# Ledger of designs, part 115: designed miniproteins, single chains

Each design is a single chain, and the fold is of that chain. pLDDT is the mean over its residues in the fold that is shown.

## One batch from the design tools (miniprotein)

Design m3998
Fold by ESMFold2-Fast:
Structure m3998 (fold): chain A 103 residues (1-103)
Amino acid sequence: MVKELALQFQEDFPYLAEEVSKYSQLSENAKLVLAAFLYGQRKKLSVENTAEAITYYLRNEREASNERIVKLFKEGLEELKPVLPEDDYLYLKQIVEEVLKLL
């Protein structure tokens, strides 16, 4: 299941990149975290399924270490705090917390 969701994220990423391109001032870490949030919202995935798909993608397709994934999500979440509406930020925070549980 998680592998299938991760492959779908990889396939959809160019589309998601168009949505995040308007935030040119965001770091690459923040853009990836925002893309993960948008993927979950667009596909109507649970927080848990979104976290599992993105974690699998980072570990297997990008060969990211657990330390790299932790840094990426924590830094991306902090950068997005002033950018996102409160409800969207809280939803993203839940995704980040679920990612950290998988590491």
Scores: mean pLDDT 76

Design m3999
Fold by ESMFold2-Fast:
Structure m3999 (fold): chain A 99 residues (1-99)
Amino acid sequence: SELEARIREHLEKAKEAIKKELEDPSLTEEQKKHLEEALRHIEKALEHLKKGDWVGASEHVKKALDNALKAKASEEVIRPLVEAEIDLGVKELKETVLG
């Protein structure tokens, strides 16, 4: 579906943005740890999305966003994670209302 493709695109954009930020030698060890956890959760969200597990995908996107915020990640990371969370919420609402 178009919605699934868009969620996947947002998660891939967040993943690439985190990889770019991890190249920054000025990051603290705490920031690196949180960025690596955010990346792990994005990868898990993509796995759940591939299996059609929208609830599991949503839980991992929320954990990725929480870790990205703790890392004080850039808007290039935060924005696509927020967009993915919104789109996952739209999917949940459509399934609840329309079947």
Scores: mean pLDDT 87

Design m4000
Fold by ESMFold2-Fast:
Structure m4000 (fold): chain A 100 residues (1-100)
Amino acid sequence: MLSQYSEEEVKKLLIEKAKEAYKKGLVTEEQFEEYKKLLKEAGVPEEEIEELALQMLGSKVLLAEKIAKELGVDVEEVLKSSLEELKKLAEELYEKRLKE
């Protein structure tokens, strides 16, 4: 099914994914703090930092779950990679899918 929802609904989905991963121990408080630090250095208002950091974590978790499923590996192993490394892996999987 196609996504009928706005960017706000996507943000909510990402936040929920981050919270679930946090409860399962798939993401650490240290990773959350690293994203908050990056957002603070980028000049994001403190009141928005936590929500944006959760969205970044949720994006990483969703990307890691998709990569793990395609590669047949554990999500925990994929989550050890940086967000940039996961984006590269996703691009490689997308290219492989187009080639087949």
Scores: mean pLDDT 74

